# Designed miniproteins, single chains, continued (4), part 83

Each design is a single chain, and the fold is of that chain. pLDDT is the mean over its residues in the fold that is shown.

## One batch from the design tools (miniprotein)

Design m15056
Fold by ESMFold2-Fast:
Structure m15056 (fold): chain A 74 residues (1-74)
Amino acid sequence: MMEEIKKKAEELKKALIEKGVPEDVAEELASMAATGLMAGVPKEAIVAAVQRYAEERVGEEMAEKAREAAEKVL
């Protein structure tokens, strides 16, 4: 359901912000995850994409935290 995907995206955004990811980057990562879920992309592929994008935007250490948040929420 679209509503369930939106809920997971909001939870991911919140988890990312709690781990120190800037709000704008957290929103971009959550949007990416929501798009992947809507398209039926496997969870593992979405998590990998989130980590890669986070590494580009906020560095390797924060990318690892983003991966953990995505694995926990998705």
Scores: mean pLDDT 82

Design m15057
Fold by ESMFold2-Fast:
Structure m15057 (fold): chain A 83 residues (1-83)
Amino acid sequence: MIERDAAILAVAVLLSVERSKKGDPALIEHLQAALDAINAGDVDTAAEHLKRAAELSKDPETRRLIARVAELLGKTDVAEEIR
């Protein structure tokens, strides 16, 4: 539960940052879809959207944080693929 709450907060912060800098709309869409999936308890769908978001990101720090969110969801394999 703590890990899920941390993942939700991390994705919400990423989403807020991307929206504030008028980032890539596709990246914003995948981050929003990941957040919605986490809230629905669909961790597999969340991991797929996080993977897509990482592929769209040009910022290494954003990609690291996305990988960390995947780890918090227990998707260590997906986190390693993102790195």
Scores: mean pLDDT 81

Design m15058
Fold by ESMFold2-Fast:
Structure m15058 (fold): chain A 82 residues (1-82)
Amino acid sequence: MEALKKIEEGLEEIVKWFEENDILPSEEEANLLKEIVLKLINEDVKGAIEYLRKLKELFEKQKREELVKIIEETIEKVEELL
């Protein structure tokens, strides 16, 4: 499913950002990422978008502007397919 692939690509960009900046996700960030992965495994696109929005709000609070942009672009690409 194309929408699931777009979410997976967005998650890969988020993981790459953490790796390139030598930063580990917080426990809260890691838990939200895990929930998104579980939604992807269950092919639940709407559930994945809900948790992406929660993760975006967390990144906004932490002022991680590049990660916020990755999530926004991911959600937009997925919503264009729905």
Scores: mean pLDDT 84

Design m15059
Fold by ESMFold2-Fast:
Structure m15059 (fold): chain A 61 residues (1-61)
Amino acid sequence: AALSARAQANEARAAPLVRIANRALTELGLSPELVGRIVAEALRRGWSLEELEARLREAAA
C-alpha cells in the first residue's frame, strides 16, 4: 500500500520499538510472548522507549 508522509512518520516512531523488541528476543533471549506482553503494556501506559527497555532488561534478570 502507498504510505503518506504522516503514515511513514508513525512507522518511524514504531521502528525503534520494533528494534528494541528484536534485541530483547536476540540478545536477552526473551520469549516472543513475554516481549509482546511488555510492549502491549508500554503502549497502554504510554511508557517511553527508555522505560520499555528497562522493563525488558528487568524481565531478563
Scores: mean pLDDT 71

Design m15060
Fold by ESMFold2-Fast:
Structure m15060 (fold): chain A 59 residues (1-59)
Amino acid sequence: SSLQKLAEQARQQAEELRQQADAAFLAGDDAEALRLSLEADVQEGIADLIEAVDKVTAP
């Protein structure tokens, strides 16, 4: 479904943001690492919500 595809995209964005957060942390930019981690959490939350909606609306 289109919702399943959207959830997969949100999961991929979260993974990319986690990798960027790790790189920022290793570079000593704790503020950037925190911001990227929070953005990743938001993308995971969006994916979870989309998956929950898709599950209850699927035939």
Scores: mean pLDDT 86

Design m15062
Fold by ESMFold2-Fast:
Structure m15062 (fold): chain A 74 residues (1-74)
Amino acid sequence: MEELLARLEELHRRLVEAVRAKDWAGVIELLREIAELYEELRELYAKTDPERAALLDAYIEKLRAYIAELEAKL
């Protein structure tokens, strides 16, 4: 779990830098990596807190939709 959280923090830091650099292709790539990390986190919660896992699943779906919309504009 700590490794996933540390990875998530690093990806968010890189996302901020990519936005500042106006590197939209990099932003899309980082958002995809973040979505994959949330999928791993959801799977871990599925066994301990299924309600939280369901909330994460909904959030992941929304994030994927946003990525697709952003790609369509680029």
Scores: mean pLDDT 80

Design m15063
Fold by ESMFold2-Fast:
Structure m15063 (fold): chain A 60 residues (1-60)
Amino acid sequence: EDIKKAEEYYKKGLELFKEGRYEEAAEQFRKAAKLAPNSKLGFESEILEGLALIQVGLSK
């Protein structure tokens, strides 16, 4: 259940990231990582959260 919910947050994060909505994308990836710790999805979500936050920082 948590894995499926994490996957939905991950997909929403990817959509927001592609739209340049990096802060919102980071929040979705954070939720995905919290719901799927110690999993490939959780690991990838943490990486993408970090990348999104870097983009937010670069945007000032």
Scores: mean pLDDT 81

Design m15064
Fold by ESMFold2-Fast:
Structure m15064 (fold): chain A 58 residues (1-58)
Amino acid sequence: LSEAEIKAAAEVARNLTPEQVAKILEDAGYPEAAERVRQAGDNKEEIAKIVEEALRAS
């Protein structure tokens, strides 16, 4: 993934519910990141950072 794609995915995640983001991450093969998103709750900045970190670690 390019840096632009990672940032775009994180921006989309900010506009979704934590449960929706977690399901997308689980389906994409990032179950640990999905659990972190559920723990973040309504912290949209934290959710975006979790998405960026998971995709960069791929």
Scores: mean pLDDT 79

Design m15065
Fold by ESMFold2-Fast:
Structure m15065 (fold): chain A 100 residues (1-100)
Amino acid sequence: KKAEEYNLKGRLYLAKGDYEKAIEYFDKAIELDPNYAEAYNNKGAALAKQGKYEEAIKEYEKAIALDPNNAVAYLNLAEVYLKQGKEELAKEYVEKALSI
């Protein structure tokens, strides 16, 4: 699938630390498949690496809305909340991830 190919390209750029190109490819994947939960989660990860925590949270929330069993998205939300100093909220999302 072309959406999957774009997601894979985004993941490659994310691994290389090119967060802007990663986001570009995840956006292309989402444009082709707006229900592609993994692409939203991966875009959130790239945004979090840029320190754009509020934007990352929105993308992770979209991933969870599309796939409520996405334990990785809950864990990523917990990591962002921890970066923001929201320790209790981070703990709640880790507990949500463990329940899946």
Scores: mean pLDDT 89

Design m15066
Fold by ESMFold2-Fast:
Structure m15066 (fold): chain A 60 residues (1-60)
Amino acid sequence: TPAEELLREGQRAFERGDYDSAIRHFTEAVRKAREAGDEKLKEEAQENLVRTLEARDSAR
């Protein structure tokens, strides 16, 4: 699966409040972007991952 597709899947999961699914997708997107040498996509996925972790913690 291309890193961009994983980023989109993570974003959709985040919008639904499915933070666990979003974390999995963003984590895999970071990995795939790193393997491809796509620094911009890696940074975007990392930012989304951090934001999702913060949102999950705040939802308590």
Scores: mean pLDDT 85

Design m15067
Fold by ESMFold2-Fast:
Structure m15067 (fold): chain A 69 residues (1-69)
Amino acid sequence: EVEEARRELERLHDEISAAADKETDIWRQVELAVAEILTAVGLTIPGASPEELRRMVEKARALLDEAVA
């Protein structure tokens, strides 16, 4: 399921890139959230559960939605 989370993160990153340059503060929050998730997934942090990664992805999606609004 880490693989599924990575695909979701890649899709989010593409969406962020496509919507870049809209609002600075919100985009900074989104960047930080995505970077945190990418670090967790990339490093395969011991003890990180697929469910925790899914929650992080959902949080990043919510921030992205706010950024594009």
Scores: mean pLDDT 62

Design m15068
Fold by ESMFold2-Fast:
Structure m15068 (fold): chain A 62 residues (1-62)
Amino acid sequence: GPEDERNREIAEEAERRATLAVIQGKPEEALRILEEALKQLSGEYRERMERGLRAFKETLAK
């Protein structure tokens, strides 16, 4: 439905932008992008983004 389409678009765009930020040496910007996307997501998409954000933070801690 429209909500699922919106969630998918937000998640995919955020993941693409965050990946580009990391490649450009801007991990803090990537973190900000993912955190902003999390605020806009619902349901399973939000849960997946929370897991991805947790994994990303773990990577930055190493």
Scores: mean pLDDT 83

Design m15069
Fold by ESMFold2-Fast:
Structure m15069 (fold): chain A 72 residues (1-72)
Amino acid sequence: SAKEKFREEAERAIAAILRHFADAPEEALRELRERAEKATEEILASEDDYEEALSKLHVELSRLVAEFLARL
């Protein structure tokens, strides 16, 4: 289903971000993962269109990464 495909793409994107920042403090990475997973579930609950869900995910992940970097 489109929702399953979205979840798989979100999981890959989050995993790639966490791998890129693997040397960051463990507590900061945990917070980033939890916030990214929450954003994924909120988008999944509110958006039925796959392309719009991906667009929203891209915007939210970019925002979360910027916020994560500001806290380091």
Scores: mean pLDDT 86

Design m15070
Fold by ESMFold2-Fast:
Structure m15070 (fold): chain A 75 residues (1-75)
Amino acid sequence: SLEELLKKLKEEGEKLKKEGKYEELKKLGEELIKIPEFARETAKKLGQEVPPEVQKIFEELKELGKELIEEAKKK
């Protein structure tokens, strides 16, 4: 599920931070911001509306992405 994906992405971010891999952390954060945008574009092409529960996960992905980018800048 998307919720399981979000959980795994949070765990990967914490792992990268503990390992001091700040360049990889920044790249992960950038990807997390791009995923919701790509998904919305795809849904639009398919004539499909994104459900509210999925939109909530997309917002959480973007917030996580921003957080990881900011943490990477503190290197």
Scores: mean pLDDT 78

Design m15071
Fold by ESMFold2-Fast:
Structure m15071 (fold): chain A 78 residues (1-78)
Amino acid sequence: MEEIKKIVEEAKERIEKAPSGTQRLAIEWGAAVEIYDIMKRDKIKEEEVLEIIKEDKGIRDLFLMFKSVDEMVEERQA
């Protein structure tokens, strides 16, 4: 959980300094990917992750998208 909080804090600082919407989206994307990977690696409950990222709509929306894509990949392999 502390690792996820650190990623969110670092992403927020980088977003504030981002010169363009594309760079901002790239930062949000990278943070969401790292958070999703940590959740899967450390078997953290989704509810706990969502509680940390709920105030960061961009990161949250991308996190939920990656979850949906991961579920779709499992379905496509069936």
Scores: mean pLDDT 78

Design m15072
Fold by ESMFold2-Fast:
Structure m15072 (fold): chain A 66 residues (1-66)
Amino acid sequence: MAAEELAEKAAEYARKGDLRKAAVLYTASVLIAIGDELDGEISSEEMKKLIEEGKKLVEKAEEEAK
């Protein structure tokens, strides 16, 4: 849950043009997702999906900011 929330907030900040804050929040979401996988709370497939979705959200927000 926390990883998805942070990835969403990262996309919001990217749309606002705060790419630095967006990058920090996205990185935090990825680290949390990796931590959850190591603790067995999330499968590798679910983690890959979260990372891919977060990456796409940030990339899309960056493109929209151009």
Scores: mean pLDDT 68

Design m15073
Fold by ESMFold2-Fast:
Structure m15073 (fold): chain A 68 residues (1-68)
Amino acid sequence: VDYEKAYKAAELIYELIEKDPKEAAKIAAEELKLDAEELEVLSHAAELKEDKEKLKEFLEELKKKYEE
């Protein structure tokens, strides 16, 4: 799993959640050219879009993995 791409995808969903979270997920997948494993992470982030607190925690987890 490329945690850098996964983090960027989740961050993009979080950033665009106020506008259109479904469109954000599609843009993230296309822009970052996500692999199957990265798409699974994106799917999890998209599922959390209804709860900004949980999505923020998920981003923190991904960032820790990416920065290690």
Scores: mean pLDDT 64

Design m15074
Fold by ESMFold2-Fast:
Structure m15074 (fold): chain A 68 residues (1-68)
Amino acid sequence: SLVKLEEEAIELARSLDEENFKKLFEFANELQAELKKVASSLSEEELEEKAKEYIEKLLEKAKELAKE
């Protein structure tokens, strides 16, 4: 579920150092801006799918940063 993906992303973010957490936060802001650009052209169902995709991208970025 979307909620579980968010929980995983938050837990992973909490395991990062301050510098890598800042990088994750900046990436999250970029994804939010991209979502906002397309939000007005999408249905609610399409917006939910896009939001899930973006949360998955955040999780992948957090895992990448945790490996460094």
Scores: mean pLDDT 74

Design m15075
Fold by ESMFold2-Fast:
Structure m15075 (fold): chain A 61 residues (1-61)
Amino acid sequence: NAASEKFRKYAAEIEADPTNAQAVLDLGKAAEELGNKDMATAAYRGALRLDPNNEEAKKLL
């Protein structure tokens, strides 16, 4: 499914560059589409740790 493909894509991007806050945020959105709210919340917190001023991550928490 599209959501699981997105999740795999962003997970690979984070593996290549773990400081990519946008990829971490997008991974969270993909996890939410898959119905995993706990994983989505963890990813949004991770994105916020990388970029504390990320308004999108704050709104999604």
Scores: mean pLDDT 82

Design m15076
Fold by ESMFold2-Fast:
Structure m15076 (fold): chain A 66 residues (1-66)
Amino acid sequence: ATLRVSGELSPERFTGLALRLMGIPGLEVKILDDTTLEVSGDLSPEELEALVAELSAIPGVKVEVL
């Protein structure tokens, strides 16, 4: 599964989000620009839904399932 994560976050909040996602086993995180991440991994449908819900709950963050 692949997700595009974008948002108008402070640099500190964006860095914190990127580091948190990089800490999850099985996920690959690519920093596309200063406001956009691409997250990929071999996730179950349940794990994907949970991750999308968690990220979408963060104020200022948008998540797209690719």
Scores: mean pLDDT 77

Design m15077
Fold by ESMFold2-Fast:
Structure m15077 (fold): chain A 55 residues (1-55)
Amino acid sequence: MMSPEEAERAGRNAIEMGKALGDERLERLGRQAQEAGRAGDSEKAHEYLAEGGIA
């Protein structure tokens, strides 16, 4: 399982990837993962990243 800091960083990377690909769903999931990581909920962050295909 990711640490909260790793989840926040992965979420940020997902946002950047979504923007580059024009994938608004991936951008949204990345923002949700980043927010969950900042809240200390690495499990929820991982679920969002997995749904986006990057975890």
Scores: mean pLDDT 78

Design m15078
Fold by ESMFold2-Fast:
Order: C-alpha cells, then structure tokens, then sequence
Structure m15078 (fold): chain A 80 residues (1-80)
C-alpha cells in the first residue's frame, strides 16, 4: 500500500462524513489503521494510527470539524 493509496482512503472517509455516512467512514479508517498496524508491525493501536492519519490530513488543510467528527465515530467503534 502506497502513501497515495492511504491518503485516498482517508480522503474518501472524510467525504463520507460530509455525506452523513459516519459509521461507514469510521469503519473504513479503522480497517485501514488495523491493516497498517499488522503489515508494518507498528507499536501503535489502530485508534492511535487512525488519529495520526487524520492529523496528517489536518496538516494538509482538511476541515477540522469533519476530521473531529470522524475521530469521534472511530472512538465509538473501538469502545464496543
């Protein structure tokens, strides 16, 4: 998986949040984060990985309110 592919998936999730598809967006980013942790043996939880991916998009000018909503929905999924 390339950095461009990772960025495309996160941007797709942010667009899903704008469309009101919160659970689908959260599941997409959480699944990506879990795959990255396993593939690269990261010393991070899937939630911590998701937060870092979202922080990177914020640095690139993503809407803060959209990112915060997506993170909130991801946190709800990991609390199951």
Amino acid sequence: MTLDEIEDIVNKALELVKEGKYKEAAELVLKLSEELVKKYNLDLSPLETAKRLLDLQLAKGADKEVVEKLLEEIEKLVEE
Scores: mean pLDDT 82

Design m15079
Fold by ESMFold2-Fast:
Structure m15079 (fold): chain A 92 residues (1-92)
Amino acid sequence: GEQAQEGADLAVQRAREAGAEAEGKVEGNTVTITVRGADVGVQMGALAGAVSAELNGAEAEVKIEGDTTTVTITAKTPEQAGLGAREVGGGL
């Protein structure tokens, strides 16, 4: 199955529970999570989750533009990208 979408959906759910609006996008082995209305705590959580994803073999990039935080996770497989997205969600 497509595990990347499940990971993206979990990260979106966690961001919304933290009071932000969020969207997830899956493109092959890349998961992009966009969080809007994020306070500094949510932004720091996204950064911590991205570091965790990198420690577990994914590549993660975080961009912060005003109140919008975008996390891009790239891995060798969609399953690994989904696991990286779950780790970002765990930081939120």
Scores: mean pLDDT 80

Design m15080
Fold by ESMFold2-Fast:
Structure m15080 (fold): chain A 77 residues (1-77)
Amino acid sequence: MEKQELIDRVIELARKLGLTDEEIEYVKQRLEKMSIEDLRTVVEAAEAALASGATPEQKQALLDFIDGAYDRELARA
């Protein structure tokens, strides 16, 4: 799967989880800095969260995971 397709998939899943347009724009900037492997993990985590009922806690867990992955990529740069 191409990196852009993974980013688009995460954004789609984030909308279904109830992220606002502002939160999605913020997340998009971070996703563009992430590796393909981290993006796949985010997609899998977001799909699992939706399967679990898309609670506010799952939305926050997704945001925290994206923040952590972005911080790791910055540390590698």
Scores: mean pLDDT 76

Design m15081
Fold by ESMFold2-Fast:
Structure m15081 (fold): chain A 74 residues (1-74)
Amino acid sequence: MSPLEQLRQQALAHARQLAAFIAQHPDILEDVARRAREQAEKLRSQGPLGRIAGEALQLLADELEALAEAQRAA
């Protein structure tokens, strides 16, 4: 596996762990998700490392948005 692919997998794993931590603070879920999405879009245009960081932040935003939606439905 390439070093860049290892970094990508590590970043995605960290994004999931961070989402689980933030999920303990429901009051901030939507704000953090919005900020993560905005930053992900910005970073995806900034080379290979930016694309990895952007993908990880998009995953974080998607996970948090799903949790916020579930919280509204409950």
Scores: mean pLDDT 81

Design m15082
Fold by ESMFold2-Fast:
Structure m15082 (fold): chain A 67 residues (1-67)
Amino acid sequence: AAQAAADAAMIARVRAWYEAHKPTLTPEQRARLEELVAERIAKYRAGAPADEIMAVSRGILEVLREA
């Protein structure tokens, strides 16, 4: 259960950061970030392999680094 709690905490932190910085993001960056967050949640719910979930998480971090 620690994995599920850690994943939920990561998603919550990304969402909190996103909401705080939403006004400074371009519409394209916001759309891409929302798409990646939704994809990560969907993959987690579907029981996707950890490496696939990690790949999406890296994508989220890349968008955040560009912001």
Scores: mean pLDDT 72

Design m15083
Fold by ESMFold2-Fast:
Structure m15083 (fold): chain A 60 residues (1-60)
Amino acid sequence: MKLTPEQREAILFTALGLLEAARDFVRWLLEQGKISPEEAERLLAEIDRDIATLREEMAK
C-alpha cells in the first residue's frame, strides 16, 4: 500500500523520536557503566547517522 504524505510524515517523526530515545538510552548506559566507552561511541555514531539520514528524508 502506498503511504500518503501525511502517513509518511507521521512514520518518519515516530522513527526520529525512537532514534533520539535510543541515543539517550545509550548515553544513560554509559553513565551507569553498563557499556564500554568504545561500544557507546560506536552505537551513538550509528544512531547519529540514522538520525541525519531520516532528517534528510523528512526535508524532501
Scores: mean pLDDT 81

Design m15084
Fold by ESMFold2-Fast:
Structure m15084 (fold): chain A 55 residues (1-55)
Amino acid sequence: MSDEEIIEALVEVAKELAKTSSPETVLALVRQLLEREGVPEELKERTLARIKEAL
């Protein structure tokens, strides 16, 4: 799975969560998930930036 495919999947999940949660809560949850999975800092920042733009 490419980095772009992973980012797109997480953006979609974040949009679903944003229907019932604040953008701040969604961003915090995604950040924690990426940290637990050991995702590289660069990919983590790119993912969070993409989600911010989508919300």
Scores: mean pLDDT 79

Design m15085
Fold by ESMFold2-Fast:
Formats: structure tokens, sequence, C-alpha cells
Structure m15085 (fold): chain A 56 residues (1-56)
């Protein structure tokens, strides 16, 4: 099977909600979903770290 991947660009306010949606999508459809913050590259790095904590 080919792995499907989705990338979600969201505002900082919606980061937690987007992370939950990405997790549901992965569990229900087996899609590898990545959520990133739009704009600032420094904020994007922070968002990735927060998503890693949410997964665990």
Amino acid sequence: MSVKAEIFEVEEEDLDEAAEKAKELHEKEGVHAVVVLKGDEAKEKRAKEELEKRKK
C-alpha cells in the first residue's frame, strides 16, 4: 500500500485542534498527517515540538 500524507498549515490559535484532527485522520484512514504553523519559521519549529508532545 502507498502511504498517503497530508500537510495542514494552521494559525497558532488552531494548533491544538489541528493536532487532534491530524491524529484522528491517521487513526481512521492511516494517513500520515503533519501540522505546521503558517508564517514564522521560529514558530513553526515550536509548533512541531508541541505536536510531538501531544502524540506522546
Scores: mean pLDDT 65

Design m15086
Fold by ESMFold2-Fast:
Structure m15086 (fold): chain A 79 residues (1-79)
Amino acid sequence: MKISKEEFEKEVLLALAYMLLATAARIDPELRKVYEENKDKSLKEIAEEMLKVAEKQGRTDVANLLRKAIELIEEAEKL
């Protein structure tokens, strides 16, 4: 029942990544569709699919949020 510092940091990084993906889905209907269609996949796969769509749309601000989400997921994978 005790969580290690490493496990805690991993959970925090994944929670922050999830919040960024959910926020992108709330503000953009096309990204919401991608999120819903891919919600059965890994968090990283969802983020990568959403990033591809944001980049094709030229939505630089949203693309940057999704890149930060991917960075957080990759940092969690290193723990």
Scores: mean pLDDT 82

Design m15087
Fold by ESMFold2-Fast:
Structure m15087 (fold): chain A 62 residues (1-62)
Amino acid sequence: NARQKVIDLLVKGVSYANQGKKEEAEKYFSEALKLAVDAGLTDIAEAVRRVAKEFGLKIEEP
């Protein structure tokens, strides 16, 4: 299930962001965004972008 994989990556990214581990958080958020876009999950891709912005993270756009 692609949606569950995106959520799992997002949860890990949020965990790293809350620990101040910005570089690790950015990696997980970028992977979550890529998977969401590749799977056509527009709603969750938008959510990933919004949460990354709230944490001040720079993420790679696919």
Scores: mean pLDDT 85

Design m15088
Fold by ESMFold2-Fast:
Structure m15088 (fold): chain A 64 residues (1-64)
Amino acid sequence: MKELAEKILEEAKRAIERGDLLTASAYVMALAGLYVAAKSKNDPNYEEIKKLFDEAVAALRAAE
């Protein structure tokens, strides 16, 4: 799950760079779902996935 979370974060950042905040928001929501899934599965990387989610939210808010 961590590798997928990292890819989603990079896609969110690319969408922000393009000014496509709707697509960026969709990626942030996907990352939120991935974090919830990781936590429910007791994934050992869930804290790292949470940090990636927090970074995505911060990047999106900074672009608004």
Scores: mean pLDDT 82

Design m15089
Fold by ESMFold2-Fast:
Structure m15089 (fold): chain A 74 residues (1-74)
Amino acid sequence: MSTREEIDALLAAVDEAMDWWGGHHSPEDFRAAAESMRETLTEIARQTLSPEDVKYFEEGLDGLVERHLRRKEA
């Protein structure tokens, strides 16, 4: 699997986990968990991936977090 395929698979797993967590928890608890997760995953990505792959991962992750938070506020 290429690095981009691995990142896409990880983002898909994160999206599924966020959908489950967000469906079962308050918007406040979800926001706190999503922010903590984003910080941790971004730091790991910066230590393990190329700058180009880090940017792709950060853009994908930020999009997922924003989408799930927006859904909770709607």
Scores: mean pLDDT 76

Design m15090
Fold by ESMFold2-Fast:
Structure m15090 (fold): chain A 88 residues (1-88)
Amino acid sequence: SEELKKILEKYNLESLFEKLSKTKDEEEILGLLFRHEQELPLDVPLQEKIDLSKPAAIPKEFAEKLLALAEYYKSEKLKKIAEEALKL
């Protein structure tokens, strides 16, 4: 959708558009964003998972991108993770 494209353009995530437009799974969304931040190919398995129990371990820039995606997908889980990281 055009709304998703605008979010991705704002955060330089345009390469994620095709894969993000085809998923609604919160773990896939988080995984794609994490792969992009680590500069990994989108088809490569994640080497490490973000520890979601430690909001301080999530960078503020990552949290801002995650919040925008959480609002687009209407995911309360992803929104909570992003908001807790942004409070620190």
Scores: mean pLDDT 71

Design m15091
Fold by ESMFold2-Fast:
Structure m15091 (fold): chain A 65 residues (1-65)
Amino acid sequence: MFEEFLEEARRLAEEGRSLVEIQRELMKLAEEKGVDPREAAVHVTAVILILIGDEIDEELARRKA
């Protein structure tokens, strides 16, 4: 589920994990939960893109202040 993957990703980010490590852990979590690989890839990609966008957006907003 998308929301579940997003929350797990945020938890890993708070632990200091890189985006690459978060992506790997989310794919592993999906496998453990029996999620279809294609569905897992879509959700994990969307979550990583959101995390990247959030970080970039915050940095850009900070620089424009």
Scores: mean pLDDT 76

Design m15093
Fold by ESMFold2-Fast:
Structure m15093 (fold): chain A 79 residues (1-79)
Amino acid sequence: MLSEEELEAHERRALAWLRALARSHGGSLDALPREVLEALLQWALKERAYRTALEVARVLGDAAGREAIARIHEERPEL
């Protein structure tokens, strides 16, 4: 089990990576194919990178994205 500090560091690294990926695709996650966004959402949820998962789920905007956002808010209501 990761400590709260280790989880926060992990989430920061995952989010930084996601934002670097977005920059390489014109600065927006909207430029990524849906299949890539879906894979990123599943990866982020598995890794408990909830800040990253929230960003990706919002871009997806579909039923799966909305369900993921609801689940993230149950685990991390401050997000």
Scores: mean pLDDT 76

Design m15094
Fold by ESMFold2-Fast:
Structure m15094 (fold): chain A 87 residues (1-87)
Amino acid sequence: KIEELRKKAELTILLSTLYEQAVQALRKGSPEDLELAQEIFDVLKSIDPSLDSDATREELLSKLEELAQKYNKEADEIRAEVERLAR
């Protein structure tokens, strides 16, 4: 049960990091950054099917920023719960 929460926290932190990296790469817009963004999107689409939609770059950026913030907050909450259960 604690192991499940720890695994969920790790996944949530990973997702937050990937969303943030995708946002930064899209904002920079260099060929290398766009390639990185594509690799990140391939991973994220396997986890969140809602990303596989026709959206403008601006709409996609807004969604990614919102998801990054959401998963970051969720990671903090799960981490606190794991600490509480470990006491």
Scores: mean pLDDT 70

